# Designed miniproteins, single chains, continued (4): the designs that were tried, part 42

Each design is a single chain, and the fold is of that chain. pLDDT is the mean over its residues in the fold that is shown.

## One batch from the design tools (miniprotein)

Design m13534
Fold by ESMFold2-Fast:
Structure m13534 (fold): chain A 76 residues (1-76)
Amino acid sequence: SLEKLFELSEEDKKLIEEARKHLQKGVEYYENGDFEKAKEHFEKALDLVNKVKNPDSIEAAVVEIQAAVGLVSVER
């Protein structure tokens, strides 16, 4: 079912919420030119989303992609 792609446990929801907060901080540091701190926050977001237990989660996949794009941006 397509609904399973959006199905999250309470634990997974907390991990994704924390990852999103780190994504936001990463973007803030990137916009301020602090690429080292931006990288740390993007790496933390990836670490958190990798702990999500539902492998079919669209929400987790979106966060993972956003964090990966952020890391590529700061490495260049």
Scores: mean pLDDT 77

Design m13535
Fold by ESMFold2-Fast:
Structure m13535 (fold): chain A 63 residues (1-63)
Amino acid sequence: LDPESLERRAEVLEQGAREAMKAGDYKAAATLYEGSAQFYRLAGNDEKAERYRKLAEEARKKA
């Protein structure tokens, strides 16, 4: 798995998470943000991984 393809997967999950947030589906948003964070971490992008992990926590608090 190359870092570039992992980041692309993270971006797809991030887009899904934003849509879930707009729909008020905070449980789905939390799961999708967490998935995005994991893929960014696997890609070696720790800064984005941390950012989306925090967004997952915020979504969980709203659920």
Scores: mean pLDDT 85

Design m13536
Fold by ESMFold2-Fast:
Structure m13536 (fold): chain A 105 residues (1-105)
Amino acid sequence: NPEKELEEFDRAVADIVIERNLSPLVVFELGLNLPSLEAQQRLFQHMVERGPVKEKLSKEQVEKERKIAEELARLLLELQEKIRKGEITAEEAVERFREALEKLK
């Protein structure tokens, strides 16, 4: 069931974003591309619990985080499309997403 796989993937992505404590910009960009209401709710709770961003980022750091957010959002959309077509499972998509995060460190 592609719809169930997509829902599981979206929730897992939200959990990974929370677990890895990814930047607010990454949370925002990925959140816009997570149609799962449960995934969006998890990200919203995480943002509320963390409070306002206290670190003053330089223009260079903002640009770097923006590029990371754009790369992860592109991968997210690609993986969601593959799940929708029945080409991969949620589990496989989650592993690919985790591998991409490791490479972007």
Scores: mean pLDDT 80

Design m13537
Fold by ESMFold2-Fast:
Structure m13537 (fold): chain A 68 residues (1-68)
Amino acid sequence: MEEAVDRVAGLIQSLAGLPAEKAREIARRVVDLVRQGKEDEAMEFVQKEAGLTPEQARLVVDAARAAV
């Protein structure tokens, strides 16, 4: 569980330039949504919270899926 969050948080931090703590909070929600099969909600959430493009958000959701 923590490993998936850490990997996704690292990717969000690299793409959005956010502080590690903020990236980790966003990553927890993304991983939770992906586990629930709510990938579309995860895409919308990370775009709004991290300011990512649709292409960057897809990379984040794909990483979360691979880590779960």
Scores: mean pLDDT 82

Design m13538
Fold by ESMFold2-Fast:
Order: structure tokens, then sequence, then C-alpha cells
Structure m13538 (fold): chain A 66 residues (1-66)
């Protein structure tokens, strides 16, 4: 679906950002991505799955930078 494609594209962008952005900027990008998916009308189920995966990326980045 278009919603699943949008989620996948946002996740790919977050994975790239995790390698290049600061932890603070990355956390902001996660919040912005969730807001963008909500504004686009993506189903809550897919937003929940995205948030869980984005949270795991944030946790991994924080651990790697500690």
Amino acid sequence: SAAERLVAERLAALRRAAATQSLEDFARLVVEAIAALEAAGVPDELIGAFAAEAGALLDAKAAAEA
C-alpha cells in the first residue's frame, strides 16, 4: 500500500540519519517523521510499528555513542 511504502521510506531515511546526525537531531527527526505519517493519514497500526522500530534505532544509536 501507499502507507506501507511511506513508512518504509521514512524508516530508510532514519537509518541513514542514525549514521550521520547527532543523537539530539536524530531524536527530533523521529518525532517529525511520526508527525508527518500522522498528517499523511497513515493507519495508527503502521505508525505504532514505525515508532517501535524508530525507538529501537534511537536506543541503538544512544548505546553506540555512550
Scores: mean pLDDT 86

Design m13540
Fold by ESMFold2-Fast:
Structure m13540 (fold): chain A 81 residues (1-81)
Amino acid sequence: SLEEGERLAQKLRDLLVKAGFSPEAAEEIAQRILDYLRDGSASPSDLLAAVMTGIAAAMENPELADEINETVLKLLRLADE
């Protein structure tokens, strides 16, 4: 659902900020995923780039890795629906 997508995008943004991203960069990444889920306005390449950035943040921040990876997987699951 869009509501679930918005919640997960917000959670991803907060996790990226904790991982050392600027609030602006974290918001842009989360927003690109949400835009893809909302109306497909983001391209598949934008979604992939955002996902890869999340995975990279998880690899550099082992303490946040499980939560970042879980949030990314839930967002990808919504994109497949």
Scores: mean pLDDT 75

Design m13541
Fold by ESMFold2-Fast:
Structure m13541 (fold): chain A 59 residues (1-59)
Amino acid sequence: LAQQAEEGVRRATERGEGRRASDDFASTSKTTVDPATKAVLEKASAALARAAERQARLR
């Protein structure tokens, strides 16, 4: 699950859907029971939000 979350972040960033994916990962982290997976999803959410800001600066 943690590796799939990291790959999901990478693909979402490439497509420019960082903000939407960030929200999805944040919601998932609240429902996961595995603390390691939750930590990965929280980091992924923050990274996607930051990537979305960069994408927003593109034309």
Scores: mean pLDDT 63

Design m13542
Fold by ESMFold2-Fast:
Structure m13542 (fold): chain A 60 residues (1-60)
Amino acid sequence: MKKEEEERQKRYDELIERVARDVLAGRLTFDEGVDILVKETGLSREEARKRLEEAVARLQ
């Protein structure tokens, strides 16, 4: 079961990383980044927020 989720996760991770970089650069607020991720990935707001927090933390 984890195989399919792993592949999906990696695709989402690429998008999340791009958004996280924009947030770190101060181009987007965290909330704006979350909204973009919700639209692009279909994740819930809370899921997108958690994913974005993780990406921002890893990039910092």
Scores: mean pLDDT 78

Design m13543
Fold by ESMFold2-Fast:
Structure m13543 (fold): chain A 63 residues (1-63)
Amino acid sequence: LVEEAERYKELGEEYEKQGKYEEAAKYFGMASKLYDQAGDHESAEEAEKKAKEALAKAIRQKA
């Protein structure tokens, strides 16, 4: 679970670097869910923050 969460976090960061904020938000959201299921609530909260920030950037790109 933690290893999978870390992988999705890395994918989110990779998509964010590419300017693909909608995809980045999705992968950060998945990482947050997996961290939470693993009991790592601090990492889950950090990933959720990154997902929300990426989603905000995606909305700005569409507007």
Scores: mean pLDDT 81

Design m13544
Fold by ESMFold2-Fast:
Structure m13544 (fold): chain A 72 residues (1-72)
Amino acid sequence: SGRELLEEAERLLEEAEEALEKGDYETAIRLAREALRLALEAMEKDPSLVLEAIGLALRAIGIIFDAEQKQK
């Protein structure tokens, strides 16, 4: 279901944030990209979840941006 996809996305974002704190930028980017995909899939399956999915997508994009800047 769309809700289960959002729950998995949130879990992946927590793991991505932990990787970011440890300086594992490659893992942080990979996990955040997966979370972004799941958030987009949740929106396709259940349009009523759009606002929650957008929130998680923005968190994922923020993690990717932060990790990519720190990789430089």
Scores: mean pLDDT 88

Design m13545
Fold by ESMFold2-Fast:
Structure m13545 (fold): chain A 63 residues (1-63)
Amino acid sequence: MLEKIRGLRELAAAGDPLVRARVPELIKELLEWVEKNSDLSDEEKAEEAARKYAEAYEEIKAE
């Protein structure tokens, strides 16, 4: 999970200023979801985090 978040931060660092503005919000949303679903198993959290990461990455690429 943290590795996926790190990937988004790296994308922001390497990208255009407009991309960098979007990545922090997407990371925040992902982290908030993890906090709210603390009762889920680590495997379930990892799967959902991977799904949200993929969605965030596609959104950034669309820009």
Scores: mean pLDDT 61

Design m13546
Fold by ESMFold2-Fast:
Structure m13546 (fold): chain A 86 residues (1-86)
Amino acid sequence: MKVVLVFRNLSPTEITAEALRAIGLELDGIRVTIEIKGDTLTITLEGLSEEQVQEILDYAEELAKRGYQVTITRDGDTLTIEIVKP
């Protein structure tokens, strides 16, 4: 399964933190692609198990509880999660 995480309105420090978190997922065999454009961070994750997808969804839910605007869209085997900091 593939997940595309799109973070918006992050500070440079928050972009760095999310990018490092994503890089750590490579240790679990996930393929990670990171794109930074201004205050937008796009992280593409490939080769995820159902359990790894659920962990990402749980993280997105925690961010929503902290006031982030989270939109989840599914197209086939691809989940797109847009996360906008207030």
Scores: mean pLDDT 83

Design m13547
Fold by ESMFold2-Fast:
Structure m13547 (fold): chain A 86 residues (1-86)
Amino acid sequence: MKITLTFKNLTPEEQIAYALKAIGLKLEGHDVTITISGDTLTITINNLDDETVNKYLAEAKTLKEQGHDVTITITGDTVTITIKKP
């Protein structure tokens, strides 16, 4: 499976925190692309197992409960999660 995570309205500290998590996955051998453009951070991860996908879905749901604008779209083997801080 493929996940695309898009984070909007992040502070510099939050961008660093999410980027470090993505770098951790890359160091573990995952195929990870990280793009930062202004206040938007996009992380694309290829070849994820279902357990890891479910972990990201659970984290996204937690952020939604904390007042973030979260959109989750599943198309085929691709999960797209867009998270915008209020």
Scores: mean pLDDT 77

Design m13548
Fold by ESMFold2-Fast:
Structure m13548 (fold): chain A 62 residues (1-62)
Amino acid sequence: SLLELGRAAGEAIRAGDEEGAVRLLRELARAGADAGALLSAAGVAEERGLEEAARTARELAA
């Protein structure tokens, strides 16, 4: 579900798991997450120093 994928992506970002965050963000986008949710995730990833995850989320939000 979107809720479960969003929770998992958020946990990966908070844990500093960039590979996991990128994978989960791509799954979240494929599952139909809106641009606002992806941009929110990009902001949190950027704050945590996960540059690849932040970039991926912004690209998926476009």
Scores: mean pLDDT 85

Design m13549
Fold by ESMFold2-Fast:
Parts: sequence; structure tokens; C-alpha cells
Structure m13549 (fold): chain A 72 residues (1-72)
Amino acid sequence: STREEMFEKALKEAEELGKLPEEKLEEYRELAKKSPFPELGKLTIEAIELIREGKPEEAAELVVDAVVAAAA
């Protein structure tokens, strides 16, 4: 399933981001706030907050659900 493939990739990325120090996650969050694409920026901020909370599976689901919705 394409959704399952996207989820596996998103989960792997979320787990890697979760290994970064808090200061680096905040840098990515600040970059997302300055995004010229406000909906993508909001999605990125929410995913980073889930990763900070130790919820990489929820972050991956959020990203995959948004990509699937955009493709529909």
C-alpha cells in the first residue's frame, strides 16, 4: 500500500528527528513558522511537537494523512 510505504518512511524520519537535541528541533520549528506555505508550516510545527512528546508514530500519521488528503 502506498499509504503504508509513506507511513514507514515518515515514521523513520520522525524517529531520526526524535534523536536530535531540543535546540535543533526548535530551529526547525522556527523555520516552519517562516514558511511561505502556511498550511505546510502548521503541519510541520504540529509534527515537531508530537516528536517532542515522544510520539513519532502520531507525527508520522499526521504527515501521511495530510499528504493523502492533498492527493485526493
Scores: mean pLDDT 81

Design m13550
Fold by ESMFold2-Fast:
Structure m13550 (fold): chain A 53 residues (1-53)
Amino acid sequence: SAAAERRRLEIELERGVKMLDLAVKYTLGELTKEQYDEEVARIEAEEAARLAA
């Protein structure tokens, strides 16, 4: 449905913004590779939970 497609797009856009912010922090040396990987996993888990709801 159109509502489901809109929800998916909204979730994807929110994930994209979070991933971009995380990439900027990593590039600036504010995060280690280990911290970056941990935060990526957290963002992915949050996306999966939202899509399941």
Scores: mean pLDDT 84

Design m13551
Fold by ESMFold2-Fast:
Structure m13551 (fold): chain A 60 residues (1-60)
Amino acid sequence: SEIEELKKEIEELLKELSKYLSEEEFQRVKAGVDAAIALDDLVVLKAALHELKKLYEEKK
């Protein structure tokens, strides 16, 4: 499903971000991601992925 694919992309991007973030920053970002995943809502997951992509572009 589209939700399953979004969750996969989010998890992969979060793993990549762990290379560029401090432990404290990573835990904060992960908490937000975990909350979005728990909601299991397509719009929320798309928003979460967008924010992670933006953060990745800023940190890489």
Scores: mean pLDDT 84

Design m13552
Fold by ESMFold2-Fast:
Structure m13552 (fold): chain A 82 residues (1-82)
Amino acid sequence: DALFVELSRLAVQLERSTDVAEVQRLVAEMRRLLAELRREVEAFLADPSTSVKEKTLALFRLMAAESEVFVAERRLARLQAA
């Protein structure tokens, strides 16, 4: 949750930047947060006390975060091509 919120905040900051070096640093930080979120989701999925619904929601949040990182990486590629 907190990791997802921070990742989304960085995605907004990245969208407003035209500095390739800054966008590269932001993409790197978003990748780091995504890796951390994956670890938290894996731990959550391994917890026998979590319901199927809670596990499903965690997977949807992970998928949304992966999508934001993908969009950020594509923006970096476009800025480098411009």
Scores: mean pLDDT 84

Design m13553
Fold by ESMFold2-Fast:
Structure m13553 (fold): chain A 65 residues (1-65)
Amino acid sequence: KAERQAALDEVWALAAEGSRAARAGDLETAIRLYERALQLAKELGWERLADELERTIRRLREQAA
């Protein structure tokens, strides 16, 4: 459905930007972008995607520490 596809595209766009920021060493920006993607996944009830995003955020926070 169009609404679901648009939301999924937004989550992937945020995750892609987060991945690029992390590779550039900008962990603060990467974490913020992944947190936005996580909020969307949680609002839509996408448990599997939310779990994956939470794991990614935890790894980035460990790298920033």
Scores: mean pLDDT 80

Design m13554
Fold by ESMFold2-Fast:
Structure m13554 (fold): chain A 74 residues (1-74)
Amino acid sequence: MPSARELVEQAERQVDWLEANADSLSQEEFDARGQEIMRLIVEARRLAEEEGDEETLERAVAVSDRVVALAAAK
């Protein structure tokens, strides 16, 4: 199973890509990619809370906030 840190690192890479490409994506493509990032973040937060990894938890929250901000701008 991937660790909380591996999941958050994957989500960070995906949100970086989404931010760079948001204006070029259809609403359907944007929603699908955002949903995948949020799935990674939900699992990362759960594992980080179980592990007491405050740094990974904060990173996961930051990625979630970035996805919400992108959705609000689109």
Scores: mean pLDDT 83

Design m13555
Fold by ESMFold2-Fast:
Structure m13555 (fold): chain A 58 residues (1-58)
Amino acid sequence: SSRVRQISELLQQLAELGKEYRKETDPKKQEELRKKIEELVKKIQEIEPGLRVDIYFP
């Protein structure tokens, strides 16, 4: 379904940002990555409330 495809794409983006966040050593860049992660989490929660996404970010 379209919803499943949208969730899969967002989860892939979340996993990639989480990986970048864990490797980032610059506090300012880390804060920018955190904001992007928070925005993606909000989008995922709007589509599928209750989906466990905590494993994809710090």
Scores: mean pLDDT 78

Design m13556
Fold by ESMFold2-Fast:
Structure m13556 (fold): chain A 59 residues (1-59)
Amino acid sequence: SEVTKRVARAELRRIGEEYGLSEETVEEYIRKAEAALEAGDNKKVREIMEELRELGEKL
């Protein structure tokens, strides 16, 4: 749904801002999350958000 995509984008952008990640990196993860949402793979969406957080924590 559009609401779910909007929420996922907002959350990923918030994670990117929290960890100082580049806009390019955040956009890559947004595209991955949107693809997972279109496929109905909610588990993959969570994994993508965790990957972005882990990337930020390693900086």
Scores: mean pLDDT 82

Design m13557
Fold by ESMFold2-Fast:
Structure m13557 (fold): chain A 74 residues (1-74)
Amino acid sequence: GDMEKLKEKKKELEEKIKEIEKKIEELKKKLEENKDNKELVKELEEEIKKLELEKGILEGIKAIIEGVLSLLSK
């Protein structure tokens, strides 16, 4: 019964990871366009770092779910 719930959670994590990845790329582009604004660069770098950490956590959770699903496949 719980396998479908795990698959749903995995899909939700994949979608959230993709959204974060897109946001990181947008922020990196904004950083390149505003490289002369030291204060903005610092803020953008801090935001990118936070998003990369969040992405890492979500990828870790996804890996655990994939491991559980693999074990349930016999």
Scores: mean pLDDT 85

Design m13558
Fold by ESMFold2-Fast:
Structure m13558 (fold): chain A 60 residues (1-60)
Amino acid sequence: ATAEQAARAGQGVLDVLRNLGLDHPEAEALAREALRLGEAGKDPEQAWRLASEASRMLGM
């Protein structure tokens, strides 16, 4: 996956958490780190992995 795709995936998880009012600190932390790395263009494979794990935690 590209850094841009990872950033979008991380943002998507954060949007779901915000819109549903879900308190899931672990998924939020992973999604925020994925967004940070993706926006910085750093470690796209790691960023995508973090976003994917956050999504799995929410059943997305």
Scores: mean pLDDT 82

Design m13559
Fold by ESMFold2-Fast:
Structure m13559 (fold): chain A 103 residues (1-103)
Amino acid sequence: SAAREEDVALLRELVEAGREDDPVVGALILRLVSQMSDEEFELFKEELRRLAPDDPLVQELLKLSKEEFINWLLNHDFNGRYEEHKRLLRLLAEALLRTYERA
C-alpha cells in the first residue's frame, strides 16, 4: 500500500532525527500495528525481543496478542515518565522498521 509505504518512510525519518517524542510517532505505530497481519505481528515481536531481550516492559508486551497490544498502547499511562515513554516509542519504531525490511 502506498499509504503504508508513506507511513513507514515518515516513521523512519522521525526516528533518524531523534524525534520519537513527536505526537505523530505514537499514531503511526498504532496505525501500522493495527494494519499488520498475524505473520507480520509475529515478526515485529521477534525484532522487538532482539532489540531489548532483557527489558521487563518489552517481556510483558511480548506476551500480548495483537489486539491486547493495541489496547495496551491506547490505555497505558506512563504517569509523567517522559524518558520511559520516549524510550519505548523508539524501541517500537525500530522494531517496526526492521519488520518491514524483512517482510
Scores: mean pLDDT 84

Design m13560
Fold by ESMFold2-Fast:
Structure m13560 (fold): chain A 99 residues (1-99)
Amino acid sequence: MRLTLEELVAGVKAAIQALLDYAKERGLSDDEIVELLSDTLRAIANYLRQQYTPEETLRALEAIGEAVLEEVKKHYPSLQEKFAEVVRELLERTRAELA
């Protein structure tokens, strides 16, 4: 059964919260946290491209990016601007690949 957009976004948000908690417990640096979340978002984008239409993929990735930025702002406000850049670049690249 395919997940709804809302279920998928909720699941990813929970996974990102768990990853941020893990990063804090392990004492990861800001650069390591940015790399870990960037790698995770790239894997999610790749999964979405394989399972969903281009339009569904972009919608899901935009919603996921928004949810991730909200969690980063809450727990690592210093990383918010860098993460906004990462999300923007990922969306631009995904749009280009689906054009």
Scores: mean pLDDT 77

Design m13562
Fold by ESMFold2-Fast:
Structure m13562 (fold): chain A 67 residues (1-67)
Amino acid sequence: DDKLAMMASIVSQMNKMGITSLPLTKAQIEEIAKALGISPATVTEILNEGIASGKIIKKNGWFTMNF
């Protein structure tokens, strides 16, 4: 699932950047987008879908995929 792989990539990049809270700043969204080679709008859409669906959760102060 390309969307699940992209969610995992976004979460990994957020953790690499030390992001522990939402909402993301515009600069954080742009940095994730550049790192992954996607648009800022795509980062926002996939992240929001992951949070809303429970596929992205916060565990022990960091974001992770809920398998």
Scores: mean pLDDT 84

Design m13563
Fold by ESMFold2-Fast:
Structure m13563 (fold): chain A 76 residues (1-76)
Amino acid sequence: ELEKKAKEAEEKAKEAEEKAKQQERNLELARQLSSTLSPQTVAGLEADGQKAIEELRKKAEELRKKAEELRRKLEE
């Protein structure tokens, strides 16, 4: 039971980290296209992208901590 939950939390953390990396790639692409976009549009995309990345990384951190706690309970 706890082992399965720990593995599931680890997988979800990995997925959240992958989504954060995808958002970082999208943000980098938007920066590369900045010459074709208005500075105001680029600023908006950067703000939204950074917020999404922060939320995903925070989610991954929480899931990793939860997995670690579940692992510790299993090791007891």
Scores: mean pLDDT 78

Design m13564
Fold by ESMFold2-Fast:
Structure m13564 (fold): chain A 68 residues (1-68)
Amino acid sequence: MSEEELRRLAEKLMELTGLSFEGALSAIRVLAESEDPVERAVARKELLEAGMSEEELERLLREIERLR
């Protein structure tokens, strides 16, 4: 995944949630790059708590997997 694609996803995530750019970017990086199930679970939880629905989260995960 390119830096430009990461930035685009982070900006979209900021619009769907109240997360900062750095917070959104960090969550996307964990979901894109980490194989640790605990880190991935924490990132998913933070996104849901920030206002993302489960459907929006699953769409984001599918987009990330497509770009990997």
Scores: mean pLDDT 79

Design m13565
Fold by ESMFold2-Fast:
Structure m13565 (fold): chain A 94 residues (1-94)
Amino acid sequence: VKPLIELLQHKSEEVRASAAFALGEIGGEKAKEAIEPLIKILQNDSSLEVRQSAAIALGKIGGEEAEKALKKILEESPDPEVKNAAQIALEQIQ
């Protein structure tokens, strides 16, 4: 997963979105080290598409750490788009 985490910082938004998607498809415990990088993408990436991919990936990875982080973003973020992405991600966590 480390090479995919590095691709989350790539110049191309298409590459960043693909990396987030791939991390989500890996999912679960194997992708846990991507949670913090994906949260940073969700909060700070200039591309709405990349931020949406990060939100979906966080939902697919799931777990207590991802759920807590997404709930905090939903409560504390000043950005309505970031809040919406966090809400969508939370709906994907089982």
Scores: mean pLDDT 78

Design m13566
Fold by ESMFold2-Fast:
Structure m13566 (fold): chain A 59 residues (1-59)
Amino acid sequence: SSLVEEGSRLFREGEELLKQGKLEEGKKLIDEAIKIVSQYSPVIGKVAEHEAKKVLESF
C-alpha cells in the first residue's frame, strides 16, 4: 500500500531527525506518519503510536 509505504518513510525520517537532535522536526514527521497509517488501518496506527512513544522516551 502506498499509504503504508509513505508512513514508513516519514517515520524513518523522523527517527533520523531525532537521532540528530532535531526533536521538534522529528516529532512532527512521526506524528504525520501515524496520521497516514491510521487512515489506512486503525490497528496499524495504534502500533505505530506505541512504537513512537518508545522511541520518543529514548530522547
Scores: mean pLDDT 81

Design m13567
Fold by ESMFold2-Fast:
Structure m13567 (fold): chain A 75 residues (1-75)
Amino acid sequence: IEEALKALEEGDTEKAVEYLEKEAKRAEEQGWHPIAETLRLAAEYAREGDLEKAKELAEKAKQGQEVMDQMLADS
């Protein structure tokens, strides 16, 4: 997800969308539906050129992912 955020900051819409879609697919496969939905929405905003909203959504998804990763590490 950090790669998607970096691409958004650099204005690389194509890379940002690619990374966001890959992360959304991963979240969906793990059953993290709210994170997957947030990442897909971020990809849509990035495609529209609204990189600011895409970044906000990607950062929200990153926070959710970090919580899930912490739970897995503690298991």
Scores: mean pLDDT 76

Design m13568
Fold by ESMFold2-Fast:
Structure m13568 (fold): chain A 87 residues (1-87)
Amino acid sequence: MEEEAKKYLREGLEAYRNGDYQKAVEYFKKAIELDPNNAEAYLFLAEAYLDMGDYEKAIQYAEKAISVDPNNEAAKKLLEEARKRLE
C-alpha cells in the first residue's frame, strides 16, 4: 500500500513535470486515496491545480496539506499565492 502510494506520487510528479496537470491530478489523488496522511501529495495536488488556474481547489488542497503537516512552509506559501490569484 505504501509502495503503491509512492509509485503514484512519482508518476504524478512525472506527469506534472511534463505539463500534463490533469494526469498529475489523477495520480496524486490515487496516492492520497492509499495514503491520506501524506502532506506532500496534497501539496503537489494543490500545485497542479494552481498551474491549471483552479485557485479554489489549489486553496482547498493546500489547506489540507497544512492540516496534515502544520509546519509545511511550501504549503503555506502556495496557499498565499493561490489566495492572491483568487480575486
Scores: mean pLDDT 85

Design m13569
Fold by ESMFold2-Fast:
Structure m13569 (fold): chain A 99 residues (1-99)
Amino acid sequence: SSGIGEPSLNIDPNNAVQWLGAGRSYYLNKDYEKAVEYYEKAIAVDPNNAEAWLNLGKAYAKLGDLEKAKEYYEKAKELAEKQGLKNLAKEAEENLKKL
C-alpha cells in the first residue's frame, strides 16, 4: 500500500501526521503488519518525517525483523539530528542500543 495519494494528499504535509496516527492505532492494537502499512504511507507523503521512520522501526522490531528495525532507527536518528529534534534522536539511539 505504497501508492502515491491523490494530488491533494501530496501537497498537504498534515496527511503524514494522519497516516502516522492510523499506524499508531494499529500498533497499539498489536496489528504490527497494518502499522507498517500505514507508517509506509506516512513516509510516502513525507520521507523526512523522522517520527514515521522511528515508528516503522518499532513495528518491525515487534515483527521480529531486527535488521529492518535497526535500519529504520538509524534513518530516524539521522533525520531527527538534521532537523534538531533532540528528543526523537535520543529515542532512536536508545532503541538502537536495545536491539
Scores: mean pLDDT 82

Design m13570
Fold by ESMFold2-Fast:
Structure m13570 (fold): chain A 62 residues (1-62)
Amino acid sequence: MHLNKAIEAYKKGDIEKAKEYLKKAYEDAGLPVPEDLEKELETLVKVVENGRAVTEEERAAA
């Protein structure tokens, strides 16, 4: 749940809130928190946006 909030905050340009939610998401999952949360946020947002865009266009093409 916190992962979605982290992505939403990042999209709004609130990087500090996005880092806070991402840290909570890792803690809730029992995973070690990455040292570079900002880099992780950029990667996750890029993957999610590309995945959704590709999926939508791929469904239309299939």
Scores: mean pLDDT 70

